# Ledger of designs, part 94: designed miniproteins, single chains

Each design is a single chain, and the fold is of that chain. pLDDT is the mean over its residues in the fold that is shown.

## One batch from the design tools (miniprotein)

Design m3475
Fold by ESMFold2-Fast:
Structure m3475 (fold): chain A 64 residues (1-64)
Amino acid sequence: SHEHKLILRLIGLKLRIIGLEFEIDLLKEKHPNDPEAQKRIEELEKEIEELKKEIKRLEEELKK
């Protein structure tokens, strides 16, 4: 069903965010004073923000 497809997509997006957050945490722990690591963290945080926007759109679609 349409609802099941949206739920599976939401699960996939949430799992991607968890993976990206884990990568950020590792970079902060392993390379706290590395400017290259900081740039990578900023890129990952930007990707998380875009994924959160997509999740919000799909959650609104599920309410219809």
Scores: mean pLDDT 87

Design m3476
Fold by ESMFold2-Fast:
Structure m3476 (fold): chain A 64 residues (1-64)
Amino acid sequence: MAGELSPEVRERLNEWRAAMGYRVDGVYDEDARAAVRDFQALSGLPVDGVLDEATIAALLSSPK
């Protein structure tokens, strides 16, 4: 993967997946995209499954 995804962003996404009841194996695939879309929908962001600047900012502002 490109260096655009920092380890912190991946960790936050994995924590979100776990909080939403998803099994987390550290793989960024369709399941990870589904979790991103769920997060975007819940946060009122465009639901495209892409970790853009707005989605990353929202993830990093979420409580652990």
Scores: mean pLDDT 67

Design m3477
Fold by ESMFold2-Fast:
Structure m3477 (fold): chain A 79 residues (1-79)
Amino acid sequence: SGITPTDARNLARDIESGAVTPAEAAARLRQAAAEQRARGRTASAATLDAMADALERAAAGAPLAELREELEAIAAAGA
């Protein structure tokens, strides 16, 4: 899939530090998912969409304390 749990953890840390907003991260992952789908990589696209769903919930006010664990779990399941 290309996305590792370490990549997911680093993304969560960037969001926690304010370097990236959850909304910005979600938009980037949605774009990446569309690109993977266009290339026939449906499993990779599904993993990216699942991560974007978690980030969109965070952007809508879901607690950030669970975001790292959620993103890591999605990346691990998608490998």
Scores: mean pLDDT 82

Design m3478
Fold by ESMFold2-Fast:
Structure m3478 (fold): chain A 93 residues (1-93)
Amino acid sequence: TGAEALREAERHLDEAIRALEAGDVETAKRHLDEAARAIRRAADAGAISPTRATGILMLILVAKVSLDLGDVATALQSAEAAREAVREALRAA
């Protein structure tokens, strides 16, 4: 279900945040990519609006770009904001 895709996105964002806190940038990037894929599946299933899905995907993109620039603090903040938005979508489902 689309709600299962949102739960998968939340799990990957949790793992990305843990990896960032541990300094494991490559693991964090992999989990950010998996979270983005799960958000797209949730949107395709109608579990999240296109506008909300785009917002979350933009936060994930900011996190990934920040990591490429060596800005772990901004990446962590953006990943946490993405996770909060996924949790709000799950509460509305």
Scores: mean pLDDT 90

Design m3479
Fold by ESMFold2-Fast:
Structure m3479 (fold): chain A 63 residues (1-63)
Amino acid sequence: SMMEKIKENIKHAVDFLNEAAKLPPGEAEKLIQDAYENDPKFRAGLEAMAEEGREAAREEAAR
């Protein structure tokens, strides 16, 4: 389902960032930049996380 794909993309992005955090800063930055440019799943995960944050902010403002 679409929701399952969104969760998988978010998990992929989070797992990738956690692995990158184990590297020296210069290598981590290069790896993250390369993934953002070349990995559609990583990019989709980041976008999904950003959208969830926007929705949470909208719901809070509507109270």
Scores: mean pLDDT 80

Design m3480
Fold by ESMFold2-Fast:
Structure m3480 (fold): chain A 106 residues (1-106)
Amino acid sequence: ELEVFRLELFGNLAYKQGKYDEAIKYYEEALKLDPNNVRAYINLGNVYFKQGKFDEAIKYYEKAIELAKDNPRAVARAYENLSKLYEQIGDTEKAEEYRKKAEEAR
């Protein structure tokens, strides 16, 4: 239990320092210990988004939404991140759609 939280903290620290490969490694190790860790999926999506790997980011956000159906706050966060991603790549229609889904999930 404490080890999963420690790995997430180290992943978050690496992400803030721009060490994206290290952040991915820590989040993947957290998922090895807890395969249904919604936060780790959202965080992996965030790292891939920051790297410009949009297809990978979408995959991880969608996995987080699937696992977090009973957690409206987590679903809203993932939809909000998908909205920002689609805005960044210029897909304004999908950005608006996911923004609306994020608002509805809150």
Scores: mean pLDDT 86

Design m3481
Fold by ESMFold2-Fast:
Structure m3481 (fold): chain A 82 residues (1-82)
Amino acid sequence: DKMLELVEKHIKRAEELKEKAEKLGVEEAVEAAEEAIKAFEEARKAYEEDSNNRENVLKYTGYVILGIGHLLEAERLLKEKE
């Protein structure tokens, strides 16, 4: 399932960024990574509830976009501290 594989990869990346941010003491990046994880988990939930329903696919897409936004924010915050 390509959609579930996508969200699983994004959750793993966000978890990696959270761990890196925590080790570097960048609190804002930890928060951004946590928001990314939350968004991707909501995306997974929407898809698992009914992957054939157009509204649930749109919710999945919206949460993936939101999660990517938070993920990019975490990466930006970490880059500014490096």
Scores: mean pLDDT 84

Design m3482
Fold by ESMFold2-Fast:
Structure m3482 (fold): chain A 71 residues (1-71)
Amino acid sequence: KIDELLAKYDKVTQDSLRTLIEKLKELGTPESELEKILSKPALEALTEMSRLWAEKNPQQVAAGREAAREL
């Protein structure tokens, strides 16, 4: 599903978005949220994903926000 959404962008944008998607998935971002962002044009998708990654980055925002029970 995500790969299908990425296919509409150029290769450079796809590579950048894939890197951000991997980082966001490691931080526990739901796939549905990623798919929502990928419904946007390239610039908006890149901007929103970068913003989410920065927001969820432990260096900028303290971890453990809603992680009471992680599996």
Scores: mean pLDDT 69

Design m3483
Fold by ESMFold2-Fast:
Structure m3483 (fold): chain A 55 residues (1-55)
Amino acid sequence: SELDRLKAELDALIAKYTALLRQVRADPENKKLREELSKLAKEIEALVEEIERVG
């Protein structure tokens, strides 16, 4: 279903966020990593809103 697909995508984004967060913690002065983390957080928020709208 569409909902199952969206949930799978959310799980993948959360996994990516967790991995990226570990990289940011290892290199906190890396502005590119912090920017990617911020962008990914917004993508996760948007997808959560879409899941709530569909389900």
Scores: mean pLDDT 86

Design m3484
Fold by ESMFold2-Fast:
Structure m3484 (fold): chain A 63 residues (1-63)
Amino acid sequence: DVERARELVREAEEAFEQGDVRKAASLLTAAAIVAIGAELDGADREEVEEVLARIKELIEKME
């Protein structure tokens, strides 16, 4: 479910803004798993790629 993956990324972004890096990392891990599962279930590749790009962007900010 791509929608659930988007929600998890949004929650991760909020956690990171609040300084909770551990929570952000956990939420990003969950978002990646959900996004990959959605692709395997036939979700729109473009929507999955968008979510994965947002995950990569936030990870880069955390480094």
Scores: mean pLDDT 82

Design m3485
Fold by ESMFold2-Fast:
Structure m3485 (fold): chain A 66 residues (1-66)
Amino acid sequence: SSELASVVTAVGVLAVGYEVDGDLERSRLLREAVRAALQGDIDRAVEHLERAGLPDVARRVRELAA
């Protein structure tokens, strides 16, 4: 959906923000979440978002992909 695409785009922007702030591990997890979502692997995207400390974003991605 267009809403899912918007959330995935926002996660990508957030990954850049974490990289600029020096949080390279969280930036990497968010970039992996974006790649998984673009491949249609929603469970993997959700797992990476949860590991990055973004459970609310993970829940939203799962809802929009249903």
Scores: mean pLDDT 88

Design m3486
Fold by ESMFold2-Fast:
Structure m3486 (fold): chain A 51 residues (1-51)
Amino acid sequence: MNRKKAEEYRRDAERMRRQAEELKKKDPDNLLALVLEGFASILEKLAEEYE
């Protein structure tokens, strides 16, 4: 079960990073993109904890 949770966090982090990249392509000053990148980093740390 913990491994599945880690995989979910990694997938969510990857999704957020892709969304942030698309937002920055349209507007490099997009603050939402920075927020999404921040959350992605937090989710990656959580995934590592559950491994």
Scores: mean pLDDT 78

Design m3487
Fold by ESMFold2-Fast:
Structure m3487 (fold): chain A 78 residues (1-78)
Amino acid sequence: MERHIEEAAELLSRYDPELAERVREIGLALTPASIPAFREALTAGGRRAVEKDPSAMEDVEQAVLHGQRAIAEVERES
């Protein structure tokens, strides 16, 4: 889980370090109850990345995949 959160945050930090830190903060404390907030943070980070750089789409896709892996791992722990 932690590695996937760090990878997602690193990818998003190339475009918006503040939103990337928000993803990292929520993700490292991720519980089933906070999954909706984590998804919102990932979506916001991805949107800002693409707004700043349209070529960020590949990095955003990878960040979302890492986020989905972290969510799946938390759901298995529950």
Scores: mean pLDDT 83

Design m3488
Fold by ESMFold2-Fast:
Structure m3488 (fold): chain A 74 residues (1-74)
Amino acid sequence: ELEEAFEKLKEQGVEIAKKAGKPELIEEIERLIEELGRALLEGAPQEEIEALAREAERLLKEAVEAAKAKGVKL
């Protein structure tokens, strides 16, 4: 599931945020992708990786909701 959240954020998160018209959200998503990638590369504790993955899920949900609020079809 952790890999799934990270892949979805990388592949869909930025695109959805662009469709939502929220550049601030794009920056937050890109920053979290970098942080999660670094944590995975450096072998950070599972606790930290899980926390970052949960944040990825939250940002993805926010991006989807924002896009839907703008009437964007995903």
Scores: mean pLDDT 75

Design m3489
Fold by ESMFold2-Fast:
Structure m3489 (fold): chain A 74 residues (1-74)
Amino acid sequence: SEEELKKLIEEGRKLFEEALKEKNIEEAKKLGEESIELLRLPLKLRALPKEKVEELEKEIEKLEEELKKHLEEM
């Protein structure tokens, strides 16, 4: 459902924010990877229109780069 997809995206974003606050590198990596996996779930379900797919793919790419930088700075 549309509401379930919205909740998944919001949960993924929140989990990513928690990953950036985590001081343990292994836990930060785990939380960050789990958040990205959650954000990829709507794409795997093919439940989004093409423009929303492109938006979410760009968001995921930016978050992957941000996680990489965060882990490198720890």
Scores: mean pLDDT 81

Design m3490
Fold by ESMFold2-Fast:
Structure m3490 (fold): chain A 80 residues (1-80)
Amino acid sequence: LREAILRLVLHGDASAVPPVLEALRNDPDPAVRARAARTLGLAAKLVGEAGVEPLREALSDPDPRVRAAAREALEHLASL
């Protein structure tokens, strides 16, 4: 995840979107899922519509940090 975050945020590498989405959906650590959601929000313009549905699913995550990060990320995507 860390390498995918750096590629997406610092290098604008759209090929890093799928591994960040994978971490959001499937990582057992809620801290990692929350970080993935925030990363998608920070790179909202590059992520575009591909992030919308996974982030909406994350609004139902059992961890409140993941839900909060997903909500903020969706607000960034909606402002584009």
Scores: mean pLDDT 78

Design m3492
Fold by ESMFold2-Fast:
Structure m3492 (fold): chain A 66 residues (1-66)
Amino acid sequence: SRAAFERLVRALVEEFGREYGLSPEEVERIYAEVMARADELAGDVVAVAAEIKRIAREMGHTLPAP
């Protein structure tokens, strides 16, 4: 469901933010960009996690490869 997907994305972005020290503003930006692509991501948790990392890198964060 959409609500379940929203909860999943929120939880993953917030966990990622805690792990890598992202600001609340950066967390909200990543959440918004992932949610804008919700239909393309098809609720796949692995695809969502990969997309979060991709957006963070595009925002200028240097992250190790998965």
Scores: mean pLDDT 78

Design m3493
Fold by ESMFold2-Fast:
Structure m3493 (fold): chain A 75 residues (1-75)
Amino acid sequence: MLSVEKLREIGKLAAQAGQKAVEKTGDMSVAQKFQEALTLARNGDLAGAIKLLEELKKEYPEIQSIIDKIIELIK
C-alpha cells in the first residue's frame, strides 16, 4: 500500500506537473488526466496509474522529469 506521505507527495508533484503542462501547451485536459491517474493509484491500481502516467510523458515531454518522480514514488 502507498503511504499517506507518498500519496501527499504524488499529489503535490501532479499539481506542479499539471500547471507546468498547461503553461507550456495551453491544454487544460492534462489536469484531468493526472486526476484519473491519481484516482487509480489511490484505489490500488498502481499498474493502471503508471500506464496513464507513461502516456502523459509521451504527450507532454515538458513534464517528463516530474512524471518520472511520480512513477518512482508509486513503484
Scores: mean pLDDT 77

Design m3494
Fold by ESMFold2-Fast:
Structure m3494 (fold): chain A 66 residues (1-66)
Amino acid sequence: MTPYERVLAEAAGAYVHALETQSPDAAREAGRQKAIEAGKKYGLSPEEVERAFDEAFAAVDANVAG
């Protein structure tokens, strides 16, 4: 995986996991924090991290709709 794909996957996984026990708002916060943490680890810019977690949340939300 590219660093971007890795951060996106980490954010998506954290969001999905948090949705099992937390509200959607709290789950988004968990995913966002995970993306920031992973972004620092994999050397992504803040803009790339923001895009990654937004994309991750949209992808997860789309999967529950279709």
Scores: mean pLDDT 81

Design m3495
Fold by ESMFold2-Fast:
Structure m3495 (fold): chain A 55 residues (1-55)
Amino acid sequence: SAAEEAALAEVREIMRARGLSEVEIRVGEADARRLLAAGASPEEVVAYYREVLGK
């Protein structure tokens, strides 16, 4: 969905802003896709990555 694609783009930006490598960003994006597939909302996925990487 458009909301899921927007959440994945936001997750990439969060990881990039934190200084993660392109390999780390791909792994994190794959994990974000798994969370969405498991029924997590786009907002929950973005919030999770902000919480984990915003420390």
Scores: mean pLDDT 83

Design m3496
Fold by ESMFold2-Fast:
Formats: sequence, structure tokens, C-alpha cells
Structure m3496 (fold): chain A 60 residues (1-60)
Amino acid sequence: VEELIEKAEEALKAKDYELAMQYYSTAALKEKDPKRREELLKKAEEAGAKYVAQLKAQSA
């Protein structure tokens, strides 16, 4: 799980929000602690929102 979170953080630094969202989502699926899972899902949602914003900016 930690390795997936590290990869998600690297993707965020690279502004690859789609990849960051996927890594956080996969980490959440493998996380057994429901509170940590919820935090990871929230991070995936935040990355997804940034990805959508990036797509809209590219379409303008």
C-alpha cells in the first residue's frame, strides 16, 4: 500500500492527475483500515477533480 501511495505522490508532482487518481484508488482497495481507506479515496477524488480541471483548461 505504501508503494502505491508513493507512486501517487510522484504522479501528483509530475501533474499526472489521472495516474495519481488511479494509484490512490488502488491503494484504497488494498487498505484494510476503513479510516485510511476513506482518506485514500478522498485523495483519489481530489486528484480526479484536478484531472477534470486540467482537461477543461486544455479544451479552452
Scores: mean pLDDT 79

Design m3497
Fold by ESMFold2-Fast:
Structure m3497 (fold): chain A 66 residues (1-66)
Amino acid sequence: MSEEEDVKRAEELAKEAIRLAEEGKLEEAQNLLTRAVSESRTEKALEVVKKYAKEFKELVDKILAE
């Protein structure tokens, strides 16, 4: 797998996780983020997942605060 393909896959999985979190499916979203981390082969892909994981945490914190 190329770095470009690895980054693209990580981004797609992370974006899907954010979408699931927005729907209130927090367990499914967390599982998908964990999968994105485990399937990431490059540092660049992991960096992408970390950015979305931060967004996921902020979204969860907002949902729990409301």
Scores: mean pLDDT 80

Design m3498
Fold by ESMFold2-Fast:
Structure m3498 (fold): chain A 65 residues (1-65)
Amino acid sequence: GEKKREEIIKAILEILENAPKDASEEELLEKVREKLKELGVNDESIDSILELSPEELKKKAEALS
């Protein structure tokens, strides 16, 4: 439900905001995937979320916050 989406959005933003400047796009997306798995998000939903680049993902997550 909505509460789970809020948690997911917060987790994504936290990872992207606290990421090292030298982190690759691939490394950032892998960290997000790992965190979403910990939150119980299924692989299909994770794949859909991670279709975006980290920059697009951050913008979309911020728009939903």
Scores: mean pLDDT 75

Design m3499
Fold by ESMFold2-Fast:
Structure m3499 (fold): chain A 74 residues (1-74)
Amino acid sequence: MSKEEIIEELEKLVDEAEAASGDARKAKIRELVSLLQEHAPEKLDDFHLLVQQYEAGEISVEEFKEKIRELIEK
């Protein structure tokens, strides 16, 4: 999977998480973490911080997707 394909799949999962609630949202967040663990495990610590900020409402959906793109392209 290319970096662009990983970014597209991660953005799709972010959109699905944003549309979901409760256990369904948590399942999509777990899928995000799993996909990143599979393709970019060295970025996982930074990604966990972004997920925490997103779930806490500290960053918007748009900012979360932008920061994920930056993290993978780095």
Scores: mean pLDDT 80

Design m3500
Fold by ESMFold2-Fast:
Structure m3500 (fold): chain A 70 residues (1-70)
Amino acid sequence: TEAEIEALAARVAAAVAAAFEAAGLPEMAARMPEQARRDIEALARRYGLEAARKAAEEVIAWAQARIAAL
């Protein structure tokens, strides 16, 4: 559903925000999460929720790895 797509996109945006905030990049933390949200929503609408979920998992893993490396 649209609500599931929005919830997935919100989780990705939150992970991206946390990664850039942890890195001390406030301008990126303000801008990049919204871009990530839009990209996940677009992917879900074009290729379906399963494809978006796969991409979201990869982005969240990337964000967590970047925080862990600080």
Scores: mean pLDDT 84

Design m3501
Fold by ESMFold2-Fast:
Structure m3501 (fold): chain A 56 residues (1-56)
Amino acid sequence: MEAEKIIEKAKTMKFKNIPSVEELRLLLEAGIKSYADPTTIELARRALKGKEELEK
C-alpha cells in the first residue's frame, strides 16, 4: 500500500536523514488520507513528535 510504504521508509530511516519537520508532516498527512489506519497514524505521529522535539 502506498501510504504504508511511505511510512515504512520513514520509519526505517534515521530521523537525521529527513531534512525537515515538513517532510514528516507530509508523510503523516499522506498516511491519514490514504490509509487512515490507527496503527499507521500512531507510527507517523510518533515520528513527527520525535523530529519536532529534536528540531526544537
Scores: mean pLDDT 58

Design m3502
Fold by ESMFold2-Fast:
Structure m3502 (fold): chain A 77 residues (1-77)
Amino acid sequence: SVKPLPPELVEKGKKLAEEAEKTKDFEAVEKKVEELIKEMEPELYEALKKLEELAKEKKFEEGRKLAKEFTEKAAAE
């Protein structure tokens, strides 16, 4: 199976996910994770951006939730 993120990014993502759970400030944490993905995996960053566009068009709130879940899943793996 193809691993979507490098181990270093996953480790940093885990710490950010823990911060989000503690503070419940998912927006700030999500932005930090997006910056890390943009630097390490630009193609993944573009995929996240596309998901945000879809959320904005059809399911604004659900799209934000999906983006957070995607970020948390990447961090947890």
Scores: mean pLDDT 65

Design m3503
Fold by ESMFold2-Fast:
Structure m3503 (fold): chain A 87 residues (1-87)
Amino acid sequence: DAEELRAALADPAVVAALREHLEALLEKIKSIKDLEEQKKKLELLVKLLRETLEALEAIGAPAEALEVLREALKRAEEALKEAEEKL
């Protein structure tokens, strides 16, 4: 239900938890010493974040939730570029 999901994403506590989980996930992936494995997981994260952002934009999710996803996507794309440059 799009209305129920929009209401949940309007909760500041839910948005803060989402930010924290995405930050922790990115740091965990960046800690992978095998650069090929790190790159594969970053590529997957970028794909999932893009698909999630598109889906949430389509249902009119709150701006604060969309901003968290855009920031996470930008950081994941930057990390992917760094991993590719080190390969």
Scores: mean pLDDT 87

Design m3504
Fold by ESMFold2-Fast:
Structure m3504 (fold): chain A 55 residues (1-55)
Amino acid sequence: SEEDEELLKELKELMKKLGFSDEKIQKTIDTIRSLEGEARRIVLEIGIKLLKEAL
């Protein structure tokens, strides 16, 4: 949904800032998109939090 797409965009931007390759970013996004419902939301929220702490 719209909220998951916003979180995916934030994750992508954080990964780019941390120097991840486009290939790793795309693989990560594809993996997260394969998750359904609450599992996708939880992974996105935790991942974003951890990446922000790495900045």
Scores: mean pLDDT 84

Design m3505
Fold by ESMFold2-Fast:
Structure m3505 (fold): chain A 61 residues (1-61)
Amino acid sequence: MEERLRELQERAAELSRKATDYTSNNDSQKLAEISRELARIGRELAAAGVAPRVDGPNIKF
């Protein structure tokens, strides 16, 4: 994978892990921020022809 796409995928994975932690801690504010950024990264990856790591609808609280 190209460097740019690798960075986007790695960031998405990192944000997904943080989302799990924030979900456990019931931090809706942080989850909203992560959900928004994950959606943006997923859209960029899709535009580049790469499937995003997150599948399905965004986290909603």
Scores: mean pLDDT 69

Design m3506
Fold by ESMFold2-Fast:
Structure m3506 (fold): chain A 67 residues (1-67)
Amino acid sequence: MDARIQQLGAKAGQAAEQIAKEWGWSDEEVKEMGEKAEKSAKLSAYVVSAKNPEEGKKLADEAKKKM
């Protein structure tokens, strides 16, 4: 599951970077937008992948520590 979540995060980050580049943002702003999108996507994916609310909380807490 983690590999799938990492892939989802990477794709979200890439999509956000592409949009920011099209808007003419700086390389630093593009990177920041990509990182924020990746972290948000990973957190959401961990919660959604949970089998129950307790597991979802544990996965969300773990993702928060990595942020």
Scores: mean pLDDT 72

Design m3507
Fold by ESMFold2-Fast:
Structure m3507 (fold): chain A 87 residues (1-87)
Amino acid sequence: AAGARGAAEGARAAAEAGLAGDVAGAIGGGLRGIGDALHGILTGSTPAEAAEAAAEGAAAALRAALAGDAEGAREGAERAAEGARAG
């Protein structure tokens, strides 16, 4: 479940950086999370459903953080964490 866990961690980092006004950090965190989820799928180290949920959560957290939506960023990070737990 390393890929799903990485996605959850990246989503959290994106939310924190975005809310702090660090746009580059938010983009980096979100992309790392999505990349880790995809890598988990491609290497078979993470179930596809768990990695997909984690990647969707990471993408949602990044979008919300960049929009200044703290609640949406937290919800996205929570969805990514739930995906990681399911895998």
Scores: mean pLDDT 71

Design m3508
Fold by ESMFold2-Fast:
Structure m3508 (fold): chain A 67 residues (1-67)
Amino acid sequence: EIDEAVAELARLLGLTPEQVERVRKTLETYPWLLSNVRAYIDYLRTRFPESEVLKKVKEEIEKEKKK
């Protein structure tokens, strides 16, 4: 969902409320950008593995990773 992606991007990039609303409005206008935003979030997580957001994601992945 757009709101979720925008909130996560805001945490990763430290976006202000003004920037958050701008991004949300952009994604509502150009919904295909949502996939790009999600890809960028994944890229940021990979680039900043120490991030607070990524810490929770890693915990979930580690449980699944056992195969």
Scores: mean pLDDT 67

Design m3509
Fold by ESMFold2-Fast:
Structure m3509 (fold): chain A 56 residues (1-56)
Amino acid sequence: STLLDKAQQRQKELERLGEEYERDPDGVARRLREELSPERAEVLIQAIRTALEQRS
């Protein structure tokens, strides 16, 4: 289904961002804050941190 496809895409994107963030947290955070609103950037960064904590 379209909703399932979007959910899977978001999960893969978050996992990829998590790996990128682990290697270069400052670079990823800077890029997200440039491309997104500050509020949305912080929400996504927190989601990445939470995902990394569960992995680590």
Scores: mean pLDDT 76

Design m3510
Fold by ESMFold2-Fast:
Structure m3510 (fold): chain A 56 residues (1-56)
Amino acid sequence: SAAEQEAYNERLTEGLKKALEGSEVVKRVAVHDLTPVLDELSEESKKLFEELLKSL
């Protein structure tokens, strides 16, 4: 379960990174669409996501 959750979060983060690298419009749309899902993520998953966004 924990390993499956980590795999899921990693997949989600990679997908977001690829979408965000496309264009500024895609970045805005992807963030807007997935922001509510962040509320369901753990604190550590949120931090990983934030670090990824900061690097973009």
Scores: mean pLDDT 63

Design m3511
Fold by ESMFold2-Fast:
Structure m3511 (fold): chain A 85 residues (1-85)
Amino acid sequence: SMEEKEKEILENFEKDLELIKEEAEKLKKSGDKEKLEKFIEDVRKGLERLRQFLPKLEKEAPKAAKEIEKKLEELEEYLEELEKE
């Protein structure tokens, strides 16, 4: 069903978010600021690409697209807090 596809898309995205946060926390704990900054930059580049894809995703999976957009904003706020140190 379409609902199952939307759920799968969202669950996969949420798993990727968890992995991103785990890596960020490990890098923060290591004290390697340059590596953390590089990681944040790489994540932001990925988020920018995903944002460009959101309009297409919204046509096929509108509920998943809306939740992903919200999670992208939350992740960007998280990354900003990591940079403030």
Scores: mean pLDDT 82

Design m3512
Fold by ESMFold2-Fast:
Structure m3512 (fold): chain A 55 residues (1-55)
Amino acid sequence: SMEERKKIYGEVGLKLLEVAKEMAKTRDPNDPAVQYQLLKEGVKLNDEAMKKLKE
């Protein structure tokens, strides 16, 4: 159901945001290397969220 998807994605989506913010705190977000690392972390967490949504 749509509510179930919203709940799962909301939880993991917030975690993605927290990880991105935490990494940005330790490094400058204007650094392209930092942006690349944030993208990689986001991809990993998003993949986990997709698995939960599908299963």
Scores: mean pLDDT 70

Design m3513
Fold by ESMFold2-Fast:
Structure m3513 (fold): chain A 69 residues (1-69)
Amino acid sequence: MDEEIAQLAIEDAKKYLEKGDFENAIVSAELAIKYGNEEQRKQAYRILSEAYEKMGDTEKAEEYRKKAE
């Protein structure tokens, strides 16, 4: 089930963000975008925005913040 895969990927991405593992957070969030519905994709874009902001990539952080709206 695509939404179930996306939900697990969102949960993994959040855990990686909490641990400071931004590369794995990004990979998990991208998986959530691939399989998720509109709401789950927005959650994944918010995670990507936060991960890139914490990595110092302010341009990508802003791009993903806008996609999360």
Scores: mean pLDDT 86

